# Designed miniproteins, single chains, continued (5), part 85

Each design is a single chain, and the fold is of that chain. pLDDT is the mean over its residues in the fold that is shown.

## One batch from the design tools (miniprotein)

Design m18948
Fold by ESMFold2-Fast:
Structure m18948 (fold): chain A 93 residues (1-93)
Amino acid sequence: MIEELEELVAELEQAAAAGDVDRVLELLERIKKLAEEAAKKSKNEKVKFYFSQIVDAVEDAIREIKEGGDVEKVVARLVSIVRSLLELAKKAS
């Protein structure tokens, strides 16, 4: 789960750099679904919390992009947040 999320985050950065907004939104939805599943399947309360924070951050990013936000800036902020939360999840696991 964490490794798959790390791979999707790297693909998200590449899609944003390419200006492929449709692919950015597709990858954001996939990251959200995997983070929701990770939160549901985890028995560790801290890990559940970190994955739920990833879900919230992704939902905020999707909303901002759909409202005409700068896709590259939104994705850059989200990637930083998600990578930090995944690092915390690894340490809590």
Scores: mean pLDDT 87

Design m18949
Fold by ESMFold2-Fast:
Structure m18949 (fold): chain A 62 residues (1-62)
Amino acid sequence: AELVVEFSPDTDRAQVRAVVASFGGQILKEIPEHNGFVVSVPRDRLADFYQALLPLQPTGVG
């Protein structure tokens, strides 16, 4: 599944990349203006992925 995730400016981008990789995902595009990423994550991992993002202070997911 592909989704756009935006984070607080204080969020460590390396931490985001590590979380995406740990779920077998890929970063398809970075959006530096919004500290955001377009990511691909396996559909069966989506719920766990959302939970793993919460400590990283997501400001938007879509």
Scores: mean pLDDT 77

Design m18950
Fold by ESMFold2-Fast:
Structure m18950 (fold): chain A 55 residues (1-55)
Amino acid sequence: SASEERYREEQALVERLRAVRRGELNPSDVAKVRAELAERQAMLDLERKLKELLK
């Protein structure tokens, strides 16, 4: 399901963030993690707006 896929994506992102904190990633990989975090924040903002519209 979509929920299961998103849960796995969240877990993968958490593991990559831990690798960044350990200094195991190069700068290009750090940039990819930042892009994924920005996209996730944008999705949360959209979900919040949709919830307001559905009230």
Scores: mean pLDDT 75

Design m18951
Fold by ESMFold2-Fast:
Structure m18951 (fold): chain A 75 residues (1-75)
Amino acid sequence: GVPAAPPPSDERLAAMVANFEAALKTTTSLGEQKALAALLVRELREAGFPDERIRAALEALDAPEEVIAYGLSLL
């Protein structure tokens, strides 16, 4: 359905993405990186971002292609 409430700010989106990218740099485990991507998708959905915005954010990530692809697969 069409969202009735305004979405969270782009500043909040950027902060959540930056926190994820910082966390991603603390591990070299692909499994942990994929778990972080799943957590990011969940948190963005809980924050009220639509799937289109989450997809755009994932595609813009400074992250391995496989991690981005996994995150996109959850949409």
Scores: mean pLDDT 79

Design m18952
Fold by ESMFold2-Fast:
Structure m18952 (fold): chain A 67 residues (1-67)
Amino acid sequence: EKKKKIEEYEKKAEEYAKKAQEITAELEALKASGSLTKEKQQELIKEDAELTMKLMLYIVEKLALEK
């Protein structure tokens, strides 16, 4: 029961980590091309922070399930 839920949280964490990486890659690409505006940078940072928070929540829930 708990073990299967832990595996599901790990898979979701992987999916959110991939999305965060995509946002980071977009930010770096815009930086390299000189197309990065302050506004776009703030948007991408906010999106990355939100995804990171979701990742942390899944990690915390996984740890809670182990107890």
Scores: mean pLDDT 76

Design m18953
Fold by ESMFold2-Fast:
Structure m18953 (fold): chain A 65 residues (1-65)
Amino acid sequence: SEKSKNALQGVGAALAASDASKEKIIEGAKELEKHSPEAAKKVIELAEKSETGKEAGKKLLELGE
């Protein structure tokens, strides 16, 4: 959905500009789940498949195209 897409873009931009760890990203996604469970699930999936938070952030931004 548009709302989930916008949420993913915002989170992606923040992560791409930060040194956040995988664990911190997953913790943040739990809060996001209260507002957008679909976006939270996608953030967790990408964080688990990425080596760094910056990499996960870049992938989230690509999904927001």
Scores: mean pLDDT 70

Design m18954
Fold by ESMFold2-Fast:
Structure m18954 (fold): chain A 61 residues (1-61)
Amino acid sequence: LEEARNDPEVQELIKKADEYIKKKDYKKAKEIYDEIVEKYPDYLEAHAQREQIERLIKLLE
């Protein structure tokens, strides 16, 4: 968990996902978080964020 949070690659992916969220492109943001959770299955914060984005997609179509 700590290693994933401090990984520069993970931080860059999170930053990119945040940009998509700001643009309300939740599908692309979800794809990025899907990638993070696939590589780091124990990163609980990434799982939580992915689930929140998925819920937003379902609410917004």
Scores: mean pLDDT 77

Design m18955
Fold by ESMFold2-Fast:
Structure m18955 (fold): chain A 92 residues (1-92)
Amino acid sequence: MLTDEELDVPITPEAAELAAGIFRGIKLAEGYSEEEAQKHADIFLEVAKEAKTVRELYERLVKQPGIGREDAELAAAAVVLANHIVELEKEF
């Protein structure tokens, strides 16, 4: 479960791009076509570029037509995971 600390984390451009890739992969795993998965990822990335925090991203995605709460939660989780990966890469 995402904590308040994880929800208040800033979204960097690098983390947003990586998270969009993760979200696309999740949609493909759910049985969406490559075209539909890419559309979901494109909407995610557009919103993520405008959002300053994971919380703002979640709130904006819930208001997007065709995106439900479950997809917004997955997108928020993808950004948290992407932030951890980006931080790990900076150690090397």
Scores: mean pLDDT 76

Design m18956
Fold by ESMFold2-Fast:
Structure m18956 (fold): chain A 85 residues (1-85)
Amino acid sequence: SLEEARAAAARVQAKPTATGEEVGEMGRAIARTFGDEAANAVGIGIANEMGAAGLPPDVATAEQVARGLRRGGELTGIEALVALG
């Protein structure tokens, strides 16, 4: 649901040490609500944000999750996050 997608995204954003499981849950919630392309865009956006923030333990996991959700949509991670926020 939209509420689940927002809650999952908020958990990942609020927690710099978010696990791959938490990112995966967010991706699934978004995919169910907005489709796989939106989930892929959000996953990539989060992986990039975590990398830019210098969060090494979770960055590789977030990248793996983002790759798993890859569909090649045109939505940016920022656009998908704005839709959720």
Scores: mean pLDDT 52

Design m18957
Fold by ESMFold2-Fast:
Structure m18957 (fold): chain A 98 residues (1-98)
Amino acid sequence: MYISVEINGEKYEGEVTESSVESLKEAFAAYTKAKLLGISEEELEEWMKKAGTEEAKFALAALMGKELEKLIEEGMKVSEELKKIMEEGIEIGKKEVE
């Protein structure tokens, strides 16, 4: 799958590996979960500063998912394959908070 994305101000484009696909699903799942649980962006940014914690790991994934969603809404072009990955991640996040 070929994608073009910008994460933390760095642009990535090319073919995505299976591990990258899983990381993208985790990012969208974490962001969906954060939204459903009412965790603010400011709280996530504070958690991300606590390096080595589970909260920091979750916050990084959620903030990555948020940035990707924002870029897509602002006109980033994504493949149908990436859209499916997003939908799968969102569904995983929803199920984890049911």
Scores: mean pLDDT 72

Design m18958
Fold by ESMFold2-Fast:
Structure m18958 (fold): chain A 78 residues (1-78)
Amino acid sequence: MAEELKEEVERLREEAEELLKKAQELGNEEAIEKVQQALQYLSAAESAIKAGNLDMAKELIEQARRLIEEARRLLEAA
């Protein structure tokens, strides 16, 4: 469980970093803000995993995923 959550955080962080780069290149302030918030949630999720609070880590990962999806939609809408 913890290993799977850690792998998910690493994947989402990579996706968020790529989206942040694209959002910055396009000057999409709303997308930049959402990606930065997602990265904060992912950092909190890593801390929760280290503390053994896997339920909290799952909730934080879900919030990060939602923000990444919203940012992606903003960038895809041109």
Scores: mean pLDDT 85

Design m18959
Fold by ESMFold2-Fast:
Structure m18959 (fold): chain A 95 residues (1-95)
Amino acid sequence: SKEEAKERVREFLKTVAKMPEEEIEEFIELVENRETELSPRIEEAIRKIEEKLLKEKTKEAILKAAELHADMLILAGIVTEEEAKEWLKKFEEKL
């Protein structure tokens, strides 16, 4: 559900990105109010998080970055959970 994607994003921003609580809520609100595409500011923030994960160069870190991106797109209403799950499954198979 969108609520589950929101909680996964919140937990990720808190534990992995180590973002302050107030900034996490502002970030989530900005993502949730996007129907077409993520804003350049949100895309830049996601890119920085993905770069941090990819720096570990592990299959697990790459998959976590992909899962975050999918959850952000679900939260923004750009893709459905079904579309995101299918994409992640195909992505994992290529790793």
Scores: mean pLDDT 71

Design m18960
Fold by ESMFold2-Fast:
Structure m18960 (fold): chain A 78 residues (1-78)
Amino acid sequence: MVEEAKLKILEILAEAGDKPVPLSKLISEMVYKYGFPLEVVLQAISELIKEGLIEAVEGEETQLKLTEKGREYLKKKE
């Protein structure tokens, strides 16, 4: 479940390209559109940041962005 959430987060961020995605929008889509439990989504985000596959961009609100490492991880999805 957490691994499926991590992959979906990476896919959403990859579709956004170089544009950071608001944390609130990402959580909303994961929970309401894709049906992941909130706790699973938060754990997946935490693990992806720890692994360096995504990064947090600070500003008026927290936004998330795919790293080069995260992009390469998606290319190797099997």
Scores: mean pLDDT 80

Design m18961
Fold by ESMFold2-Fast:
Structure m18961 (fold): chain A 108 residues (1-108)
Amino acid sequence: MKLVTVTITVDLDGLPAERAPAALAIAEQVAAELKEKYPDKVVDVKIELEEVAPGHFRLTVTIVLKDVSMDEAMAMTGEAVQRLAARLRAAFPDATIRVYVDIDVEDV
């Protein structure tokens, strides 16, 4: 079976520590929406939030997909990134938000 692992890393600079739970909740909501839309393709979603410096957080969303083409994986990744970036920017207008994506394909 081919598994596609998508790692979305969001760099949040200028986020107050008390607002970190809200960023995590946004990521969890986006993950839930993807699972509901693609129940047969999304195997697992892991969400991590780390304070890398005072007021600077790294949000990592790891999505494991099965039975997807590369085009489907790219489309699903683009949808996840768009939803996540839009909601985070709306919630944290004073923060600098940078998004990085890595896609790994493993034959298991």
Scores: mean pLDDT 86

Design m18962
Fold by ESMFold2-Fast:
Structure m18962 (fold): chain A 74 residues (1-74)
Amino acid sequence: LSPEIEREVREALGRMTYSVAMLAAQRLRAQGRLQDAIDVLREAIRTLERIGDPGTRPLIEALRREIERLEREL
């Protein structure tokens, strides 16, 4: 694959990881399972770090802000 296509694939994987983690965390929060929601978001950050694309940085920062928000609800 060309470097251009490889970048697009990594960007798509990052967006999917973020979206799935946010949906899972929202469902856990609705159930009052705040610590589990935080743990899911932390695991998503680890996954995005492994992808290693510069485009994952804003997603990691968004997940970190969501963790801080949930921690204030504990």
Scores: mean pLDDT 86

Design m18963
Fold by ESMFold2-Fast:
Structure m18963 (fold): chain A 112 residues (1-112)
Amino acid sequence: MEAERLVLEAIRRLNETEDPEEIERIGRELIEELRPDMERLGELVAQGNKEAELEFVKVQILLLIAGEVMAEKLGLLTEEERARIEAAIAAAIAEHPEIKPVAEEARRIAEA
């Protein structure tokens, strides 16, 4: 999926920089590139499309992982926010086990 590729590439770029301006640019570019796909998926979810619902949740979880990396690098990640993100990821995987491999790949890239 194009959205998955874009998020994973953004996480790799985030790992390569400590510059706050570059971190913010990476986040802004990611959101702008994903906007059309997320809007399309949101419309399909509103129409009851179950395949689009799974894809939408998967992209949301990947964005949470990328956002956690950004917040940590910018010194904005609190213990409470980290716990909330971990709980949201765990809940999504429990509901949709098919998300687990891509979430684990995103985490692996973030820890590299």
Scores: mean pLDDT 84

Design m18964
Fold by ESMFold2-Fast:
Structure m18964 (fold): chain A 100 residues (1-100)
Amino acid sequence: SVEDLEKLLKQLEEELEKLKEAVKNGDEETARKHADAIMAIGFEIARMAKEKGLDELAQQISEEIQRIEEALRAKDFEAVLEAAERLLEISKETLEKVKE
């Protein structure tokens, strides 16, 4: 599960980089695609966190996923990016806790 979480984190970092570029370029369709991928990866990380008893981190990840979804509905791509960046930071903390 540590190896699987590391792979998910790498994918999350790659998707976030693509999201940042799409937002910078005003490409709403591409930004939405990468935000959807980030939410899917986030759901999987939250599931793994909960299975390891890291319920607070799983809840924080789920809250950022909800913020991404709400921001997408509002077409607020800066808010999407902020929530995605917070999701990555919480996901990094989740990996550190799972490694211990």
Scores: mean pLDDT 89

Design m18965
Fold by ESMFold2-Fast:
Structure m18965 (fold): chain A 103 residues (1-103)
Amino acid sequence: SKEEALLALLEELRARVAALDSPYAPMVVERLDGIIEAARRMIAQGVPAEEILQKVIDSLEGLLAGLRFLAEGETDPAEKAALAEAAALVEAAIAQLRALLAS
C-alpha cells in the first residue's frame, strides 16, 4: 500500500541519518521520529494516503530548509559536510514520496 511504502521510506531515511557521525544526527532523528509517529497516527485514523503523503512532504521540506540553514552557518568542515549529507538524504526522500504521491 502507499501507507506501507511511506513508512518504509521514512524508516530508511531515519536509519541512514542515524548512521551519520555527527552531533546533529540525534536532533534530525528526533524530528524524523515525530514525523513517523504523526504519519502512523494519521494512518490509524483512516486519513487518505494522499493527504498523509502531502503532510509528510511538507514536514520534510521544513526539515530540509532547516538543515540547509544550519549548513550555511556551520564553520566546522566535517559538520558542514554531515549537514549537507543529511539534507541530501531528506531531499532524496522527498523526491521518492512525491513519486509515490503521483502514482
Scores: mean pLDDT 90

Design m18966
Fold by ESMFold2-Fast:
Structure m18966 (fold): chain A 73 residues (1-73)
Amino acid sequence: MSPEERLERLLERFREVMEEAGLSEETIEKLLARLRENPTGEEVDRVAVEVYLLGASVEQIRELAREARRLGL
């Protein structure tokens, strides 16, 4: 997969977790925009922590971290 395809796959997974956690579309779009602007492991970790504080489970956050590492982020 290309780096762009990997990032889009990660963003899709983040969207799924955020929707399952009950986040508003406005919040989801803001967090996804941050990842698109700064697709770094540090920003992925920061966004994952914010998603956790907004209602996602520890297991969901661990899954996102594993996926990000698989994609080289």
Scores: mean pLDDT 79

Design m18967
Fold by ESMFold2-Fast:
Structure m18967 (fold): chain A 61 residues (1-61)
Amino acid sequence: MLGLTSPAFKKLPEEKQREALEAEIEIGIYEIKGAVGLPVDEEEVRRLEERIRELLREAEE
C-alpha cells in the first residue's frame, strides 16, 4: 500500500484522501492483472502513481 499510511495522507482533506485511495485501488487492479498474465497499461499506472505523489506533496508543502 503506497502512501496511504504516511503522515502526509492523514493531513489531506477527506475528498483528497478518497481520491488517493481510489488511485491506489486502481493500481492494485493493474497489479492483479499483471500477476495473472493480462496486459497492463504501464503508462496509466505511472499516471496514477504520479497523482498520488502530487496529493501527498500538497499535504506536506
Scores: mean pLDDT 74

Design m18968
Fold by ESMFold2-Fast:
Structure m18968 (fold): chain A 78 residues (1-78)
Amino acid sequence: SEEKRRELEIEILKGVVLIAAGVLITSSKKLEEPDEELIEKAREIAEKVENTEDKEELEKLKKELMELIKKQQEKSEK
């Protein structure tokens, strides 16, 4: 059913975003100068992901996480 399909999509999306957030946090902590604010924002995104079942909100949280990953990459520029 469409309902069951959306439930599975939500579970997969939550899992992917949580794993990505965990990787970002762990990788950021290994830097010589960890960005504590970026780590905190990633933790906040993870908490919001764990507490929502709305696909649209999860997509927005995924976008926010991707923006944090880009900022981390830019800050690590040489």
Scores: mean pLDDT 80

Design m18969
Fold by ESMFold2-Fast:
Structure m18969 (fold): chain A 74 residues (1-74)
Amino acid sequence: SAEEVREKIEKEVLRLAAELARAGVPDEEIAALLERLSKAKTVEELIEILEEFARRHPQARALVERTIRRIREI
């Protein structure tokens, strides 16, 4: 269902946020990412936001790419 897809995506996003904090990404950057993701209207838009974030934060690239793969599998 759409609810189950949304819940799975939210879980992956929250997991990513925790991993980004552990990787040393500033809290303000994580908060800005979460705000942008919350306003995404499609899965494609959400993935684009994540890919842009990975380009700006190379240290987080592997974490973001793993999250994108998990979201695409939902």
Scores: mean pLDDT 85

Design m18970
Fold by ESMFold2-Fast:
Order: structure tokens, then sequence, then C-alpha cells
Structure m18970 (fold): chain A 107 residues (1-107)
């Protein structure tokens, strides 16, 4: 299920960061907007992981899911979300964020 995928991803990221692992119940009790934001972050993470593993098809599938959620959650234009994801995948997070902000601010 989506909640199981969110919990598994949160557990992996929490362990990497040295933070407490959230329970499945804590994830289930998040607001709808927080759950959508968590789902977006999960797809971003999965896209990065797939790209690093050389699975470009899986990386693109997760990128498209992340883009769709970002449009739904924040009304962000696809170009801005793509710039953010390209930055994350290529280790250019700051450049990706600046480019995304320019796209948002100049529209």
Amino acid sequence: SLLDELHATAAELSREAGLPVPSLEEIENLSESTLKTAEYSMYVYKAIKAAKEGDEKKAEEYREKAIKLAEEIAGLPREAVRALLDGEINGKREEGREKALEIIEKK
C-alpha cells in the first residue's frame, strides 16, 4: 500500500539521518496535505535511487509521479518541479532550487 511505502521510505531516511523512525500510525494520522508532501518526497527519493542504480525507466516513472503531486499540492509549474528534480538527481540541489524559484517568480 502507499502507507507501507511511505513508512518504509521514512524508516530508511530516518536511519540515514540518525533520527527516530516514525510509526505507521503516526504516518496514517498526518493531515492530507502532509501525506501528499510525504508522498512527493518519497517519489523524489525513489527517482534519485533508481537513477543511481541505472534504471532510467523507473527513475522517469517516479519523476512523473512527483511532478503530478507537486502540481496538485502547490500548483507548481512542471518546469519548476523538473528543475528541482534534476538538481536533486545531479547533486546540484542549490542550482535546481534557484532555477525553480526563477520559473515561479517570473510567471
Scores: mean pLDDT 74

Design m18971
Fold by ESMFold2-Fast:
Structure m18971 (fold): chain A 86 residues (1-86)
Amino acid sequence: MKGVVTATGLGSDETAARAVQAGIEGALKAPGVKRVRARVSGDTVTLEVEADSPEAAEKMVKAAQEGILRGAREAGSDVTVEGKVE
C-alpha cells in the first residue's frame, strides 16, 4: 500500500530540508513501514511511503504530516499539508 504526503509554502531550501527530515522521522516511527522516499521541488515537499497494509499507510501519512508541520514551524513557515493513501 502507498501513501503520499505533500506540503506546500515552505518558502526556502532550509525550511524544506527541515520539513523533509521531520516528516521522514515521523513516518519511520510508524509500524509496518517498508520505505519512505522524499522529493523536494521549489517550495513543495512530497513524501511517498510504502507499507504492508492500508492502516499502516494511514498511520505513516499522519505521522509524516505531523513531522512536516513540526519542522516547518521550527523554521518559522506556514505550510499546507495534505495526505492520502493510494
Scores: mean pLDDT 76

Design m18972
Fold by ESMFold2-Fast:
Structure m18972 (fold): chain A 79 residues (1-79)
Amino acid sequence: MEEEERRKQFEDILTQHYKELAEKAKEFNDKGIPKEERLKWLVEEYERLAQLAEKMGDKETAEIYKRMSEAAKKVLEKL
C-alpha cells in the first residue's frame, strides 16, 4: 500500500475521532459524568491514537498524542 494512502487512512481515522470526541463530550455533559471519569477516558483515547499513529509510521503525530495523554494524566493526578 502506498505511503500516501496510509496517511489518508489515518487522517480519515482522526477526522472520525474528532467527531466521536464531540459526541462523547455531549454524552458526558448530558449524563453528568464526573470530570475524573471524563479525563480517564481522554487519557485512554490519546494513548489509542498514539498507537495508531505509530502503526501508520507517523512518529510525529504519535509523539503529539503521547504528550496529550501525559498532560491529561497530570490534570487527573491533581483531582
Scores: mean pLDDT 74

Design m18973
Fold by ESMFold2-Fast:
Order: sequence, then C-alpha cells, then structure tokens
Structure m18973 (fold): chain A 95 residues (1-95)
Amino acid sequence: MASPEEAQEIGEELVRLARKYGVKLTAQAMKDIVEKDERFTEESKQKVIELLENAEETEDEYQLYEAGMVIAISLGKENARKLIDEAERIMEEKL
C-alpha cells in the first residue's frame, strides 16, 4: 500500500525515535503496539516482530529502519504514522 518512498520515510521516522529515546526502548514500544494490532497478516506481523527483536538484541538502527518499512508496506503510511505516534507517547510517559 505504501510506495517505496513512503516506506523509506517511515523507516527514517523509527531511526529518528531511536536517536531520541534509544534503539532498545523504541523496539520494545513498537513491539508492544504491533503485537496488539490485528490489521497485520500473520506473516507480516511475525516479520516485523522479528526485526524489532533483532533491534532490541543488537541495538542496530537498520533493523528498526527495516521494521518501519514493513509496517508502512503492510498498513500504509497513515496507519504506520499512527503506530509510531503511539510508540512515541509510550516512550515520553516513561521519561
């Protein structure tokens, strides 16, 4: 549903959150949100969770970038942005 350019924008947004809050905390917040979202196919959800778990373990920003792209492709840019905004709210509340 998202264009390649839109998917890249969402990937960049997750990297931006990681630079503000840390890779591990961003991955954990996104994983909680994605696990509760019933709009993903089982295959897409599993792929996103795997990328987020890899980001949490390795602290690799690239894993978050790829997770953001998969979310955008699966749900579209607008829905992906709403999930990212929710993750940012959760992280702000923990500061």
Scores: mean pLDDT 85

Design m18974
Fold by ESMFold2-Fast:
Structure m18974 (fold): chain A 68 residues (1-68)
Amino acid sequence: MSVAELLTELARAAAAGDAERVRELGDQLVPRADGIAEALVAMMAAISKLAGDEATAEALRAVVDRIV
């Protein structure tokens, strides 16, 4: 799965309130953040606005914290 595909699936999971799927996708995304961390953090901040619940928003924040 490409970074773009991971981000697309992450946005879908966030909109659906699927915190577990957000964590799984984050585990795949973090190792691929090398060289693009700033852009990924910005995209993750945009995706967080789609979060359907607090648990999903927290899962997204945890992924961002692992990239930074």
Scores: mean pLDDT 76

Design m18975
Fold by ESMFold2-Fast:
Structure m18975 (fold): chain A 100 residues (1-100)
Amino acid sequence: SMEEQEEVDKRAKELEERARELERRAEELEAEAAKTSPEAVALARRARDELEKARAAIEGARKSSDVTVKKANVEGAERLLRRAEELLAETEALIEAARA
């Protein structure tokens, strides 16, 4: 339905904004991780890889005219962004531990 499509497109836009925010955080944390440990760098890079996959899923949602495909891509992007956020939290924890 048109209403369902509009709702999914709104979610895709919100995820795009969230991805941009997490990308900025990942850039900052990767720079700090480089001063900390190879393990922190590896986690930050994994977060970046998950963010790139999330971007591809968001693009898939925007390009599709099929509401089922849009929903699948939005759900995929949400899971990938959550993984990226968890990896960034682990990166931040390693940086803090190394400062102690």
Scores: mean pLDDT 88

Design m18976
Fold by ESMFold2-Fast:
Parts: sequence; structure tokens; C-alpha cells
Structure m18976 (fold): chain A 90 residues (1-90)
Amino acid sequence: DLERTLIEALREGFREGKEAGLSVIDRGILGLKRAREALADDKEIVAELDKVIASGEATKEENDAKTTPEKEEEIVKEFEKEVERALAEL
């Protein structure tokens, strides 16, 4: 069950990142990397996860550039939406 494996890996990464005090973006990236590792043999899912990870990393780079707290919240919200879309495609 690929969908279950993906969801479990994502949740584990999010929990670990939250426990470590990471930002929401870093938690999301960690969760996606965990999912990618768990599903490494499925090249199609890996390709989709790589796209979401790249988007999350781009969001993090924009956030690391001087931005306001309001702009940071907006970027994080977009990142979370991309994770939701990736799950919906499975």
C-alpha cells in the first residue's frame, strides 16, 4: 500500500521535525525526504516528491532572504498546499 507508506513516512518526518523544533517548512521538507526514502523503489512517486521537495527548498530560500513574518506565513501555507496536492495525486 504505497499511499499508506507515503502518509506514514510524511507523518513521521513531520513529528520528528516538530520534536526537534524545526520550522514548519523544515518539518515539511524532512517529512517529504522520509517519504522519498521509504518509496525509493517507485520512480514515479519519487519524481513527484522531488518536485515538492524542490518547491519547499525554494520557499525556504525565499524565507531565508529577508522577509517579513507575514510573508513567511504566506510561503509556509503555499508549501503545505503543495504537500496536500502531492498526496491527492496518489
Scores: mean pLDDT 69

Design m18977
Fold by ESMFold2-Fast:
Structure m18977 (fold): chain A 87 residues (1-87)
Amino acid sequence: SEAERLAEELERMRAQPESDLERAAELAAEALRLQAEAQGAKVVKVEIEGGTVTVVIEMPDGNIITLTVEVRPNGEVVPVSIEVRKS
């Protein structure tokens, strides 16, 4: 019904800053996945928590890379940490 649509739109408006940041984080995660695949690596896991994106990448040599980036309110993607582990 129209009332249900309005209630859903109000919920979206309340979460607007968080949902915009989450959408930017999703786009950053997809860009990181494409970059990893272009380097011959395989993306094993992607986690998004607000503006923070954590990507787990398996290199062809078996090394596992965990990359964490933060999406700033201005849309800038900033690397926070990188960890390399041998399998």
Scores: mean pLDDT 72

Design m18978
Fold by ESMFold2-Fast:
Structure m18978 (fold): chain A 95 residues (1-95)
Amino acid sequence: MLELSDEDASLTVLDLFKKEVERRIKNNDVRGLLLIGNELFSLGYTDLSVEVYLKAAELAGLPQEVIDKYRQRYENGENPNSIMLDISNDVRKLL
């Protein structure tokens, strides 16, 4: 429970989230990656949240072509919430 300035707390918390993402990747915890990606998005770390969702898709066995299309949609300025929803739906079909 830290009631510090959001920017300073967010930087410290971001390092902890990155560590937890790497742990979930090593454990092949696809569901856990979707959960932490959603938390990152809620905190405003949009780029990192999309990358975490793409990693969950990769670990779930989505074809590289599909993953590349999702990344391209994000790079083209499509709404990240729509991209994350589509990734989540595709990943759930493989779980």
Scores: mean pLDDT 80

Design m18979
Fold by ESMFold2-Fast:
Structure m18979 (fold): chain A 61 residues (1-61)
Amino acid sequence: STRLERARIWVRWAAAQTDPSTPAEVALERILRGVRAMFPDMSPEEEAEVRELAREEIARR
């Protein structure tokens, strides 16, 4: 969906802006808080997909 694509773009951007010294779990929770604030009407399936993308992007730091 358009919303899901925008959420994915934002997650990639947010992960890139995250300090590499930030623990992965803290970075993940911070990014997901931002996603929920910007995209509050996401389905559980969309949120799960975004969470997995966030984990992958954080791991690439």
Scores: mean pLDDT 82

Design m18980
Fold by ESMFold2-Fast:
Structure m18980 (fold): chain A 90 residues (1-90)
Amino acid sequence: SEAQKLADEAIRYGKEAEKGNVESALKAIELAVQAIRNGDFKGAGTALGYAAIGLAKSGKKEQAIFVANNAMRLGDKESAEKALKEAEKA
């Protein structure tokens, strides 16, 4: 489905964001929002979790916490918790 393709793309950018690339984190969030609008919540949650880790590693503490909380609400607990711990270092 279109939602699944958007979620898969968001997850790819999210994984790139784990390297601390802010541009990839923002792209993952954009695509995850589009996936949610098209009905994919689980894949979007995974992408937001990875994006939150990337934001935290880039020193964007407040954005990382916000995105991690949204990922957690969508069922991604592991990446969200990792992002919150990383944000404490910023």
Scores: mean pLDDT 86

Design m18981
Fold by ESMFold2-Fast:
Structure m18981 (fold): chain A 82 residues (1-82)
Amino acid sequence: IEELEKKAKEYEEKAKTGTAEEAADGGDGATRYLVQLGKAKAEEMRKKGASEEEVQKLFDEIMAKAGEVRKEMMELAKKKAA
């Protein structure tokens, strides 16, 4: 879990400091690792006896955040390409 969070942040950082192409790739990478993190956290919550409603809510929140990160990085890539 910590490793997935670290990878997502590394991709975001590269997107912010790199070229337009690196920003687009960073957005895709960050989104991919956030999706994996959501799945891993959902599975851990199930094992700890959390309700399916709580698990689904956490997963939905992480997926929404992944979508926001992707959108921000794509907008950044467009600005760098201009």
Scores: mean pLDDT 74

Design m18982
Fold by ESMFold2-Fast:
Structure m18982 (fold): chain A 60 residues (1-60)
Amino acid sequence: KKELVKQQQELVDQMTALSQQMLKKDKEGGPAGQKEQQELWKKLAEKSKELARLREQLYA
């Protein structure tokens, strides 16, 4: 249980970091910035899916 809680916190921290990177890339602009934002959004979606799965293990 304690290990799963730690994994949940790590995923939340990673998602926050990805969100901050997306904001920085939005400020940079340009085609390269758009491509990088798409990749970051994809990574954020994957982390969100993993977080949902981890929560099922914690609370189900």
Scores: mean pLDDT 77

